Designed miniproteins, single chains, continued (4). Designs and how they scored, part 55

Each design is a single chain, and the fold is of that chain. pLDDT is the mean over its residues in the fold that is shown.

## One batch from the design tools (miniprotein)

Design m13898
Fold by ESMFold2-Fast:
Structure m13898 (fold): chain A 64 residues (1-64)
Amino acid sequence: SMADQQAQLRQDVIDAMVNYFSSIAKKNKFSEEDKEKMIEQARKNGQKIGDTVVEVDQQAAAVS
């Protein structure tokens, strides 16, 4: 369903954000505490960005 596709899109954004910040932390050898802090922020921001991406996708589909 469209709802399932939108949920997957949201999750893909969250996963991308978490993976990106995890990679940055690893490459720059951040402490475990700093890494956990960044990953937690990435999850929260990923949810917000994911919601925005879904909203934009829905609006684009509604206007030709």
Scores: mean pLDDT 82

Design m13899
Fold by ESMFold2-Fast:
Structure m13899 (fold): chain A 81 residues (1-81)
Amino acid sequence: SSVQKQKDQAIKDLEEQAKKESERATTMEKMFINEGLEKAKSILNAAGDNPKDVQKALDEANKAVQEGLEKAKRIREAIES
């Protein structure tokens, strides 16, 4: 369906972002980035086919990725401090 294609594209976009952010990241930073990505993928896969629920899931998935990135940033700052 068009909704499934939208979810698949969003997952691919988030995977590309996570891969880029993981370039030259430490193992611990990658763990938090991947934790955020896996949560985002779970949210999108659970959304079903209702367009309003899909839009809500896209917003929540983006938040999950950002939370993972913020945790990774805090680890980097703690190591560099």
Scores: mean pLDDT 83

Design m13900
Fold by ESMFold2-Fast:
Structure m13900 (fold): chain A 65 residues (1-65)
Amino acid sequence: SLDAEFDERAAQLNKELTERIKKADEESKNMTPEEQRELTIKEVAEALRAIGDLVDEYFAERRKL
């Protein structure tokens, strides 16, 4: 079903975002406060975009049914 497909995609996205957060945390240990801020803003913006894309795709697929 469409819901099962997007539940799987949401779970995969959650896993990917969790891994990115862990990587960013490790990388930030050697950064200045300004660099840490820029990395945080970039990661948050990318995460929001990815979530928005998934939501848009879900509703686009629902409209085909």
Scores: mean pLDDT 83

Design m13901
Fold by ESMFold2-Fast:
Structure m13901 (fold): chain A 85 residues (1-85)
Amino acid sequence: MRAEIEADLAAFRAKAAEIMASLPEELRPVAEELVRASEEVARLYLEDEARARELDRRRRAELAARFAAVYRELGREEDAQAFLE
């Protein structure tokens, strides 16, 4: 279980790194918050897996919305929609 959770987080971090590399500097704080949230969820998986899964689901949705909001603030509606899919 722990190894599978670490693998899921590694995949998420890899995707986050790709997104960060393509982001304007203004989005870096939101991207860094996303990484920190992922690390907090990883810690919780070691203590309470069910709680961690629920928190991960909610935070992914919240951070995706925040990324979209920042793109919209920058006038980049097209990028905001692409990020949300």
Scores: mean pLDDT 69

Design m13902
Fold by ESMFold2-Fast:
Structure m13902 (fold): chain A 64 residues (1-64)
Amino acid sequence: SLAAEVRALIAEAERAVAAGDVERARQLVKEASTLLLKAAVSEDEMLALAGAIARVRRAVDEAE
């Protein structure tokens, strides 16, 4: 499902941030954000996924 793909991209982005690969994390966050807009998810799942994306994006921005 698209929701499963979004979750996988967020997990990969979090690993990229932990590894110091800021550019990869940025690309993965962009892809996750784009897919989330197309994913049919509950309100609670949308908030959780959007929050995780925002957290990774903040970490990427602060690492520059």
Scores: mean pLDDT 83

Design m13903
Fold by ESMFold2-Fast:
Structure m13903 (fold): chain A 86 residues (1-86)
Amino acid sequence: AASPAPAPSGTDVAIAGMEAARKAQPELNDVAAAAVSGGGATILAGEDPEEQRKAAREMALSAGSPPPTDEQIRAGAEGVRAADAA
């Protein structure tokens, strides 16, 4: 359902992801960066793959980052889904 409440920006997602990685383990920084670039946008878009792709591309454009690949977006979504099922 659509919400009129303010949504977190791509910058907020990136900061949260990087901060979580740095807090947990330095080696996780690359994973967190990849998750923010693809997986973070995927989570924000929900479970619909088409919306995940659209949101991820829009976030990348807003942040001035290269757009995430379809494979990264799909892998992120499937990873989250698999983790939730476990």
Scores: mean pLDDT 50

Design m13904
Fold by ESMFold2-Fast:
Structure m13904 (fold): chain A 78 residues (1-78)
Amino acid sequence: LSEEEIREWARGVARYAAEHFSPEELRRLAEEVEAALPEAEALSPGLARQGRMVYAALRAVAEGASVEEAAERAVAAL
C-alpha cells in the first residue's frame, strides 16, 4: 500500500467512525483496539500496524478532529 492508499483507507475509517459512533463510543473502541495490539504484534507486524492506524484514527475523531486530521494521524502512526 502506498501512503496515498493508506491515507484514503484512514479517511474511510474516520468518516465511518464520525457518522456512526459518539465520542464516548469511539473512545471505548480505541481502548479495545489498543488492548489488542500486543496480540496483533505477536500474530503479524502488518496486523499490528493496521491496529495502530485504527487506534490513531478513532482517538482523533473522539477528540474532535476532522476526518482529514484523523487520516493524517493514522498515517503518522505507521
Scores: mean pLDDT 81

Design m13905
Fold by ESMFold2-Fast:
Structure m13905 (fold): chain A 57 residues (1-57)
Amino acid sequence: SEDEALRKEFNEFEEQIKAALEAGKVTPSQAERIRENYARMLIEKYGKADLVKELVG
């Protein structure tokens, strides 16, 4: 389903951001901005704002 695809894509993204934070490649502030931009992209791509807000909030 589209919901399963969205959750999988978000989980893969979160693992990448977590790894980048742990490796010191991004700051917490940078990670927050990247997450905000990614959430916006997911809303535009899937049209499921409530589900995206649940995942990021």
Scores: mean pLDDT 82

Design m13906
Fold by ESMFold2-Fast:
Structure m13906 (fold): chain A 77 residues (1-77)
Amino acid sequence: AEAHLAAARAHLRAAADALAAGDTESARVYIQKAADALGQVSPVAGLILRQEGLAALDAGDAERLRAMAESLRLAPS
């Protein structure tokens, strides 16, 4: 659980960095990896992360992806 949560956070940060650099292709891949990692803890949470992450990608909102990574630290067990 902890390792999957850490992986999801790391991938979301990488997605935010890629998007800020204009690399939407890499950002999409990292969002999918983050969703897959979170999905190992909760399939529903993984699906929600994928939807919200792709919405942020479509909006060009790298800050939202960083905020999502930060919020995962405080997710209830």
Scores: mean pLDDT 80

Design m13907
Fold by ESMFold2-Fast:
Structure m13907 (fold): chain A 95 residues (1-95)
Amino acid sequence: MVEELVKKGEEYKKQGDLKKAAEYYRKAGNEAYSRGDYETAIKYYEEAVKLYPTSENYANLALAYARAGKLEEARKYASLSDPNSKKYIERLIKK
């Protein structure tokens, strides 16, 4: 469950393994996203980006913002992702 993934993320964060910490926060965000809880998904994807900024983490955050109807934030983070993810998110926003 989400709480167990967040606990593992906090443990890796305390150990200084920011890449592993971000991976567990991303997994927590994915679980929230899969059940339509986009606000919780945003929260955990933001933590993942903060710990380990990657194109994939930016894409996940942008997608969650788009699903939540927060279009300015979605565009901002999509611009920091890869070109394919940006194109997909822009099409999702336009729809």
Scores: mean pLDDT 86

Design m13908
Fold by ESMFold2-Fast:
Structure m13908 (fold): chain A 83 residues (1-83)
Amino acid sequence: MSKEEGRQRLLDEAREVAKEIQKLIEQGDFEKAQELLDEYQRLLDEAAAHYEAQGDTELAQLLREAREIVLNAYEETKKKLEA
């Protein structure tokens, strides 16, 4: 795969996880939404640290951006439903 295809795939996967988290929050299942968020963020943080250690700072940064996509979706959806 090209570097751009890998980037797009990662961002698409992050958005799919964000969508599942949003669905869980809308169903009132905040505990499962939090567990999914925590697990996915942990995996992304571990991957980012791994690639940073190998000198792939661009991929490490992309993984951190994916982390922010999921976190922001969680926080915004929760805030909207609690308002």
Scores: mean pLDDT 79

Design m13909
Fold by ESMFold2-Fast:
Structure m13909 (fold): chain A 75 residues (1-75)
Amino acid sequence: SEEEKQALERLEELAEQVGMSEEERKRMLEGVKVYLEGKKKVDAGEEYTPTPEELKLMEEGLRLLREAGEKVAAA
């Protein structure tokens, strides 16, 4: 959706503000996208079982997002 696109754009700006590399930004956005995709399925009442690869992407992306948020909060 357009809202989701805007949210991802804002996360990319956040990553730039905290000095993340382009590679780190890409990993964060990929993990967040996987997380949001799974959440949509769960919220719609669908069964969702993430693969080990999807879990790894989500955990890495959410870790990077958390670290970015901590840097902003510490400033």
Scores: mean pLDDT 78

Design m13910
Fold by ESMFold2-Fast:
Structure m13910 (fold): chain A 59 residues (1-59)
Amino acid sequence: SEVQQVTQETQQLMQQGEPVEVVLDRVSDRGGELERTHGREVAQQAVDGSMKVIQQHLS
């Protein structure tokens, strides 16, 4: 699913040591694309999942 793909991409970027600012920008861009193509609910799930991954890495 698109939600799983975006969340996995976010996890990989965090594991590789990408700057958090860059990761946040990518999540925002992907969320916007998903809202246009798959609707708001799918986009929100992808963003929420990705934000949770980022929070776990910063904790």
Scores: mean pLDDT 83

Design m13911
Fold by ESMFold2-Fast:
Structure m13911 (fold): chain A 80 residues (1-80)
Amino acid sequence: SETEKKIKELSKRAADALVAQNWREAGEAFLELGKLYEKEGNYRLAIQAYRASANAFEQAGDTEGAEKARKLLEEVEKKL
């Protein structure tokens, strides 16, 4: 599906950004990946992606990005 293709693309983008230490890009890619996993009902993978997003935004010094990711993490944890 188009969603599965997007998940694969975002997973690669996140991995490449982590290797390059492009923390803001990694945070953004993991945030979008988490949202897609959540939309598909894969809450365990959404949690992992949102945690990775929050950590990456913290490394980038992006407090607002980290707060958004943590809020989404808290909301998806309630669905387990």
Scores: mean pLDDT 89

Design m13912
Fold by ESMFold2-Fast:
Structure m13912 (fold): chain A 83 residues (1-83)
Amino acid sequence: SIEELAEKLKEKVETLSLEELEKDENVRRILEEYPAYVALLRQEIRKHPEDYKYLAELARRLFPEEPDESRIKLVAYLLLQEQ
């Protein structure tokens, strides 16, 4: 469910460092292959930084070919970069 995905996103933000997420192969690949969609996600994170359900849903829509694990790691990475 989207509720479970939002909770998992919260866990990633609280437990993983920027260095760990930067080393994730799927995060790096998404940043390189989909710069326009990443830019859109960054813009929405800035507008709604606390809305983990919305951000998780948006990541599913922007990166439909990616697994949820990769989507939430990407969102966590971008959230941590704004700090």
Scores: mean pLDDT 88

Design m13913
Fold by ESMFold2-Fast:
Structure m13913 (fold): chain A 68 residues (1-68)
Amino acid sequence: MVEIVVRNGELKEGDRVRVTVTTADGTTRVEDFTVESREYLEEKIERILKEYPDAVKITIERIEPPAA
């Protein structure tokens, strides 16, 4: 069973988030994206689960986008 952890409170539309995927071998993968909708977030998570079937933990964190 994969554990999904949301950190830094409740995610809202427009939030910039970082997803960290930890696999059974201890490897970590990181992907950053903006939450455009709940459906968009769900599709991203579903894709990640399909790409990393050996994932043991997925951490979703709200981050501030870099100032440009």
Scores: mean pLDDT 74

Design m13914
Fold by ESMFold2-Fast:
Structure m13914 (fold): chain A 80 residues (1-80)
Amino acid sequence: GREELLERARRAAEEATRLLKENENLPKEVRLEAGVLLGVGLISVGVGLATEDEEAAEEMLRRGLELIEEAIEKLKEAGK
């Protein structure tokens, strides 16, 4: 449940950060878009961690994970 979503979000954030670091030469617009998605995703994860309601916390963690995964996909597609 929530613990699994948090671990997935942590790993996704680590991968997104690695891809941003390794792909310094990507167009600034792509890096900015991925950075914004990662940032908003991390904020959503943080709100989920601070939320006492289990269902709301899980939804915020899931939304954060989805945004971070979108950042990863954009970086991988641009690196092709």
Scores: mean pLDDT 83

Design m13915
Fold by ESMFold2-Fast:
Structure m13915 (fold): chain A 77 residues (1-77)
Amino acid sequence: GNYPKGSKEESEEAIKRVVELRDRLEEVVSPGEARSLTLSALNPALTAAISGYSKMANEALDSLEELLEKIKKKKEE
């Protein structure tokens, strides 16, 4: 693939980010939105991280974090 494998430490950090974002997702969006984002973004990022593709995982997680911050800001008004 186009992405090189990262270090074990980078993969462990990416997995921690997945857990944190999953918890944040459940707090910020409806159950239906949480399910959609879990399937489309969070689960693929977790799979990449577990497989050692930490750069791919982190890029996906960065995109999801930006989306969640935007959704939260809109809901907080």
Scores: mean pLDDT 78

Design m13916
Fold by ESMFold2-Fast:
Structure m13916 (fold): chain A 96 residues (1-96)
Amino acid sequence: SELQKDAEELRELSEKLDEQNASPQEIIEALKPYEDKPLAKYVILTGKLILKELSAEDLRELIEMMKKYAGVKEEDIVAELLKRGVPQSLIDKALA
C-alpha cells in the first residue's frame, strides 16, 4: 500500500520535527512538498487547525480524511473539534 510507505516516511519526518520542537508553521512548510500524499495532507490540515487558519473547505477535507483513514466516527471528530475551540458555525459549514 502506498499509504504504508508514506506513513513510514512521514512518521520519521514528523518524529524529527517533534524532537526539534518545530512550530505548526514549520511542520506545514516541511510537508508541503508531500501534500499530494494523503498522510502529509492530513498533517498539514491538522497544523492549520492548531494555527486556527482552517477554512470550512479545509475542515471538510480533514473530517473526511479522519473518517476514511483513521476510522473515527464523525460524532467523535466533532466533539474533539469543539473541545479544541473550533467554532460550531465553522463545523456546521464543513458538514453542510
Scores: mean pLDDT 80

Design m13917
Fold by ESMFold2-Fast:
Structure m13917 (fold): chain A 82 residues (1-82)
Amino acid sequence: SPIRRELVLIEAEASVIYMHLYELVKETKDPRIKEILERVQKLVDEIDKKVKEGTKEGLEEGKKLLEESKRLLEEAEKLVKE
């Protein structure tokens, strides 16, 4: 399924974002960044559910969840830098 393949790539990208946040939490021990990590973990779990469903609607939702994950990473990076 082309839709499921694209969803798997979206999940992979979101998982990379999760790993970056995980390293930031380990380095900073900042509870605000830990909260962001926990939020991204839930988004990755939701994307995994969309992969399981394999629907066109799920693909559009998965893209939005990935975009939210990227925004959360940017927020965490801003907290580390400032």
Scores: mean pLDDT 89

Design m13918
Fold by ESMFold2-Fast:
Structure m13918 (fold): chain A 105 residues (1-105)
Amino acid sequence: SPLDEIKKELQDLIDEAARRHPELFAQASALPLDDALALLPEDVRELVERTIELARELGYDDLVRLLERAAQLLAVLTVAENPDEALRQRIVETVRRALEVLESL
């Protein structure tokens, strides 16, 4: 299903972040969701919050968990001294596609 493809893409991005940026990944995992969302640029924060809320309302608990982890990673990537902008952008694009899939249900 389109949701299974999005879940796989989010998990693959999380796994890539853990492999390529293990210290940032550890920081992200320790960061509370509300604090992570507060660190995001307004447009990215609104996108992430809307996607998490819609996934939660529809009962896709596994996707909610992946989106919350994606938000934590986006936060630490955003404030990093040498940000991996390509990885950050790929995570944002996958969250946007998640919203599009959820809105099509």
Scores: mean pLDDT 90

Design m13919
Fold by ESMFold2-Fast:
Structure m13919 (fold): chain A 64 residues (1-64)
Amino acid sequence: SDEELKAADMAFDRTRSGDAGTGAREALRALKEGKSDEEALKRAYQAAGSRQDALAGLEAAKEA
Protein backbone atom coordinates (compact mmCIF):
# COMPACT_ATOMS: atom_id res chain seq x y z
CA SER A 1 0.00 0.00 0.00
CA ASP A 2 1.02 3.65 -0.34
CA GLU A 3 1.27 3.97 3.44
CA GLU A 4 3.59 0.95 3.67
CA LEU A 5 5.85 2.41 0.96
CA LYS A 6 5.89 5.80 2.69
CA ALA A 7 6.76 4.20 6.05
CA ALA A 8 9.58 2.22 4.41
CA ASP A 9 10.93 5.35 2.69
CA MET A 10 10.87 7.32 5.96
CA ALA A 11 12.63 4.52 7.87
CA PHE A 12 15.21 4.20 5.07
CA ASP A 13 15.89 7.96 5.03
CA ARG A 14 16.25 8.09 8.83
CA THR A 15 18.74 5.20 8.94
CA ARG A 16 20.94 6.79 6.27
CA SER A 17 24.19 8.24 7.58
CA GLY A 18 24.10 10.51 4.52
CA ASP A 19 22.35 13.49 3.02
CA ALA A 20 18.64 12.59 3.36
CA GLY A 21 19.02 11.85 7.08
CA THR A 22 20.91 15.10 7.63
CA GLY A 23 18.17 16.97 5.74
CA ALA A 24 15.49 15.35 7.92
CA ARG A 25 17.23 16.46 11.14
CA GLU A 26 17.52 20.08 9.96
CA ALA A 27 13.91 20.14 8.71
CA LEU A 28 12.67 18.77 12.05
CA ARG A 29 14.71 21.39 13.94
CA ALA A 30 13.21 24.19 11.83
CA LEU A 31 9.65 22.87 12.33
CA LYS A 32 10.19 22.62 16.11
CA GLU A 33 11.34 26.27 16.04
CA GLY A 34 7.99 27.23 14.44
CA LYS A 35 9.44 27.86 10.98
CA SER A 36 7.38 27.37 7.81
CA ASP A 37 7.63 24.26 5.61
CA GLU A 38 9.38 26.48 3.04
CA GLU A 39 12.07 27.52 5.54
CA ALA A 40 12.40 23.92 6.77
CA LEU A 41 12.93 22.80 3.15
CA LYS A 42 15.61 25.50 2.66
CA ARG A 43 17.48 24.33 5.77
CA ALA A 44 17.16 20.70 4.64
CA TYR A 45 18.53 21.63 1.20
CA GLN A 46 21.54 23.43 2.72
CA ALA A 47 22.30 20.32 4.82
CA ALA A 48 21.47 17.59 2.26
CA GLY A 49 23.00 19.29 -0.78
CA SER A 50 20.26 18.09 -3.16
CA ARG A 51 16.60 18.99 -3.64
CA GLN A 52 15.56 15.31 -3.79
CA ASP A 53 17.19 14.51 -0.42
CA ALA A 54 15.86 17.78 1.06
CA LEU A 55 12.28 16.94 0.02
CA ALA A 56 12.61 13.40 1.41
CA GLY A 57 14.00 14.85 4.64
CA LEU A 58 11.15 17.35 5.02
CA GLU A 59 8.55 14.63 4.38
CA ALA A 60 10.17 12.35 7.01
CA ALA A 61 10.32 15.21 9.54
CA LYS A 62 6.63 16.13 9.07
CA GLU A 63 5.50 12.51 9.50
CA ALA A 64 7.76 11.83 12.52
Scores: mean pLDDT 69

Design m13920
Fold by ESMFold2-Fast:
Formats: structure tokens, sequence, C-alpha cells
Structure m13920 (fold): chain A 77 residues (1-77)
């Protein structure tokens, strides 16, 4: 997972909406299909949970879609 996708996921966890470029970085690096324009709008919704689960799977973390301390530590590494 690229630095861009990690920083985009951190912004989403912090409640910040993502740009189209940041959404595309998540889609590309996590192998996700194209996300709706309203997805990843700074809310903890199903689209964000799906992206977070894909990140957790790639980093060997528990795949629960929750921004727990282990997931936050991996995103900041």
Amino acid sequence: VSEEAKQALLKQIEGEPLSEEEKKAIERDLGLPELPASALDGKYDDAFKTALRAFQHKHGLPVDGVADEATLAALKA
C-alpha cells in the first residue's frame, strides 16, 4: 500500500473528506472497484469499512473494518 493511500485512509479516519485523487489512490492500491462520489466523505460508512478491511488484510491485521489502535499504528508506520 502506497504512502498516498495510507495518508488518505488517515484523513478519512480523522473525519476529513477525500479528494477524487485520494479516492483513486485507495482504489488503485487496495484493488477496490470505483467508489461512488459520495463515498469516503469523512464519515465511517460501509465504503470506508470496505477500504479499511482491504488495508488490514494487506498488512496482516485483524480484518474487522474498525480503526483500532493496531490499524492506526500500521497507517502511521
Scores: mean pLDDT 72

Design m13921
Fold by ESMFold2-Fast:
Structure m13921 (fold): chain A 64 residues (1-64)
Amino acid sequence: SMTVQEVKNLLKKNIEIMQKLTSDKDQLLQATETHVDGLAQQYKLSPKEKEELLKWAKKEIEKL
């Protein structure tokens, strides 16, 4: 099983790829929420881990 840190690293790479397609933060956020749902299902994250991942991802997008 992947650690939460490894899942964060995968999500960061996904955000970097999506930035090449759009600079719209709202579009990036919506796409990232969908990716978080997919990663949580794939790696069997708990609801708490999924919430932590989503909060982290939103902060990463806000920094762009």
Scores: mean pLDDT 81

Design m13922
Fold by ESMFold2-Fast:
Structure m13922 (fold): chain A 83 residues (1-83)
Amino acid sequence: MSVKYAKKMAKEGKGPSKYSGLTSYDFGLQGLKGDPRSAYYSSQSGLMSSMSAKYDGNKKAEEYGKKAYDEGYKLYKELEKKK
């Protein structure tokens, strides 16, 4: 369930947005293993993929990137509370 939108972004994105989506997914998987920094990097890569998709006019990929940002940032906040 976590990193669902980063995975969708990696499938829908093209060029830079696809690469940032794949990066968001990889860091998201590391965040799920308990690394808050990886969760934060996942959120930032999701945001970058959304911005790249917006530049390309890909509205669906833009939405997936925004949701990948939200998923990664939520995971980051939950992991920070466990300190």
Scores: mean pLDDT 78

Design m13923
Fold by ESMFold2-Fast:
Structure m13923 (fold): chain A 65 residues (1-65)
Amino acid sequence: SHAERLARGARELREAGASGALAGGITGMQAKDLGHPEGAAAVRAAGEAGADAETLARMARQAGS
């Protein structure tokens, strides 16, 4: 599903050492491209707030649902 792909991507970016802002920005763009603009904004905001890998993955999964 889109939700699981976005969640995996967000987690992998944070685990690889990407900042929350970078991981949230990339995942937000992907969510928007998949037709989830409201979820994209939420993921981006969570990333900018410094969400960890688990929190950002949960937000990304919700964005893609």
Scores: mean pLDDT 86

Design m13924
Fold by ESMFold2-Fast:
Structure m13924 (fold): chain A 62 residues (1-62)
Amino acid sequence: SASAGGGAAAAGYAARDGDAEGGKRASLHFQNGGGVEGGERAEKAAEEYDYRAAAQAASLAT
């Protein structure tokens, strides 16, 4: 992905969302239940949740 603006957002988001500690478990449950789309949504929600926790941790480390 050498194109600007093409894969940067997707790569960054996918990497972070894929490593989400909470969302990944929810995503696995949704896929097992029969909802791949639901899994993607759960991963997105978890990524935002983890992002907020990380931001707060960084703020506390002032």
Scores: mean pLDDT 52

Design m13925
Fold by ESMFold2-Fast:
Structure m13925 (fold): chain A 87 residues (1-87)
Amino acid sequence: SEEEEIIEEAKRRLEEEGLNLELVRRGLRKLLAGEDLEREEELELVAFMIELEEKYKKVAEEAHAKGEEAIEELSKKLRELYEKLLE
């Protein structure tokens, strides 16, 4: 499927080159402006979402052992990522 193909391509891109925050910011700005995304911007946004999902999964595993502390840590990391994207 197209969705599966995009996810696989984004995973490969993330693994080989890491996350390009400039492309993520550009893609997010275009989305907020109602503009069409280019393939490169779409892939980088998917890669960003994959990285967030990985961080969420790890925090969820730790939450079973640490409860409230893991949720607070997730909130802090999300705020840091948000601020980093808006710089």
Scores: mean pLDDT 71

Design m13926
Fold by ESMFold2-Fast:
Structure m13926 (fold): chain A 64 residues (1-64)
Amino acid sequence: SRSDILREIGEKLRAIGAPQRVTLTKGDEVEEIRLDLPISLAEEKARELAEELGYDSYRVEPIE
């Protein structure tokens, strides 16, 4: 039904995620990027990026 289709669309949009701001820090250097992922997945990706690119720390915040 139409109601079922709308519910499925809502679930897909939620699964796609929301924009997150990722801040990567190395000494006094700070970089910011955007990831359009759920916060949990954005945190995992931020950790991977920090390790791969040699940053000392990372932070993830919703962009609203």
Scores: mean pLDDT 73

Design m13927
Fold by ESMFold2-Fast:
Structure m13927 (fold): chain A 65 residues (1-65)
Amino acid sequence: AAADALEGARVHAMVAEHERKELEKLSKQYAEKDPEKASEFQKMRDHATELEQRYRAEADALAAA
């Protein structure tokens, strides 16, 4: 059902948001101590941001239907 798909998309967006925030914290923590590792966390954060945006867009589309 569309309602189940909407809830799933919202849950996936929440998980991606949480992962993005954790990766942002790790990137900040390592920025001065290990810039290379901080850069890797930023790349992972960017990927999580793309997933969050995709799932939020999917949820918005389903909610509008």
Scores: mean pLDDT 82

Design m13928
Fold by ESMFold2-Fast:
Structure m13928 (fold): chain A 113 residues (1-113)
Amino acid sequence: KEPTVEELLKELEKKAEEFIKAAEAGKLEEAKKLFQEIVNIINEIVTLIEKLDPEEAIKYLEKLKKILKEFIKKVRELAEKEKDPELKEFLEDTVEYEEKIIESIEKKIEFIK
């Protein structure tokens, strides 16, 4: 049974919170694993959204964008305070990657409108 977009959005929020906690604890390898899980969930969400009616697709893309913007804000704050160079670089790379995903989502919304 395939998960729903709403179930995947909830799982994304949960994994984002777990990522923040792992990063705050200095657990670089755990944070890297959680980041890969986050990427996989985002890809699954986007794939399901592409099958939806345009109005519903826009609604879920806006929800996804909101979750990712809140996630980026927290990761950016952690990166600015981080003193370990390897973890700091990973957090900065995470912000850059997620900003590119948000830009992609914004382009999809404009294309559907």
Scores: mean pLDDT 88

Design m13929
Fold by ESMFold2-Fast:
Structure m13929 (fold): chain A 91 residues (1-91)
Amino acid sequence: SKAYEVAKYLIELAETGKEPSAEEQEKLRPLFEETLKELDKVVEEIKKKQPSASAEEILEALRKADKALAAIAYALAGDIEKARELLKESE
């Protein structure tokens, strides 16, 4: 899935510090943009159902809906260990 590929990329970047080549970055950019857009849509739907939800409650709802999207959210928040665990579960 697109979310799985993006999550894997973010985790590898955080763990290795190695940037992909310019060609790989150009190929990944639209995939990353599409996946972040999808993440935003799912988060907004969760917020509509639970307007007072904390960030932690939103992340928990994301885990139940889509583990790969949740892995991206955790990776972007800097929680690489949780992101990696969720990515394994999404395989």
Scores: mean pLDDT 78

Design m13930
Fold by ESMFold2-Fast:
Structure m13930 (fold): chain A 100 residues (1-100)
Amino acid sequence: TELLEEVLERLKELRDELRRLLAEHKVTPQALADTAERLREMAEKAAEADPAIARELEGAVRYLEQALASAKSQQDLQHAAQMTLHALDEIIRRIEEKLK
């Protein structure tokens, strides 16, 4: 669907931004909070087109919010970003397969 294509493009942009922040060691609590908000918006859009993809995005949001609440160091923030990136890569792959 057109909505799922929009979600895919926004997730790819978010993935690329998060990869850059990780590579530059610039992961901040605000950057991860912004990432969680953008993922929540994409989950809401995805729910209209594909409830399974929406649930996976909601899972990523919950993980990131919990990781942010428990983070005590820059290393914890980088680890949260790495795990979020891994989840994004898997979700992007599944959306791409659905659009073939």
Scores: mean pLDDT 87

Design m13931
Fold by ESMFold2-Fast:
Structure m13931 (fold): chain A 116 residues (1-116)
Amino acid sequence: SLEELKERVLEIVDEMIELLKEHYPFAAEQLRRMKEALRAATDPEEIAELVVSLLRMMIAILQETTDPELKEKLIELMKEFVEIARELYSLLPDDHPIAQELRRVIEEAEKAIEEL
């Protein structure tokens, strides 16, 4: 269900905050703001916009970090999040702009994981 997917996204956000709070405090603060926006979101399109932003943030951090432990943990978390994002994509109208953007960012995330 949409509510179950939303809760799973919130769990990923919480894990990201814990992972980043010490060495990437600004990113952790952005994630806390996104978490509040996610709680307020009421339709799949709003949730998809936030998921796109979160995946882009994960990709950026993955590409910038030189910490092997952070890379490993972030890759595993991104793999879980990509599966959630694919399920969310199946709930969106195919012709909606956010559906196309979500598909693109999923493909970008999968490529970033493979090209490390």
Scores: mean pLDDT 85

Design m13932
Fold by ESMFold2-Fast:
Structure m13932 (fold): chain A 70 residues (1-70)
Amino acid sequence: SAAEIAALRAEIDRVAERIAELTREEQALLQRLRQTRSADDRAAVRRVVMETASETLKYMLLLEELRVLE
């Protein structure tokens, strides 16, 4: 339905915004890691990369759902 498609598009937009935020966080953490070279900062980078990968997979799945419903 049109309402289901609208809701799905809204969720896609929210996930895209989250990915953009995570990308900015990764850039800041990489800059910090370059200065500190600490194990804690390396772990923080790994966390953000894994979270970005998870959100990107969700984004791809939502786009496929939208494709099927259209």
Scores: mean pLDDT 90

Design m13933
Fold by ESMFold2-Fast:
Structure m13933 (fold): chain A 100 residues (1-100)
Amino acid sequence: SMIEEKKKKVLELFDKVYRILLELTPPERQAEVQARLDELREKIKNGTPEEILEALREVYKLLQEIADENFDDPEKQKLAREAYELILEMFEIVKEILDE
């Protein structure tokens, strides 16, 4: 179905964000951030569209925390921007599902 294809696309985009966020995360926070991302992935995979929107807001907050920790690194700020753009695309797809 179109909804299932859109949910699959959101998960594919999330997996890209997951990789970027771990790349930006300092070694001492890797286990914490990975656990948070794994919980968010399950919410996105199994959740309602409303639950997925809530999970994406949490992903965005996590990105803001990690980007702030890397404010002095222009290369890492570029990766943070890429993750931000992917999160926006995911929000747009979930909004399309809700507009049914």
Scores: mean pLDDT 86

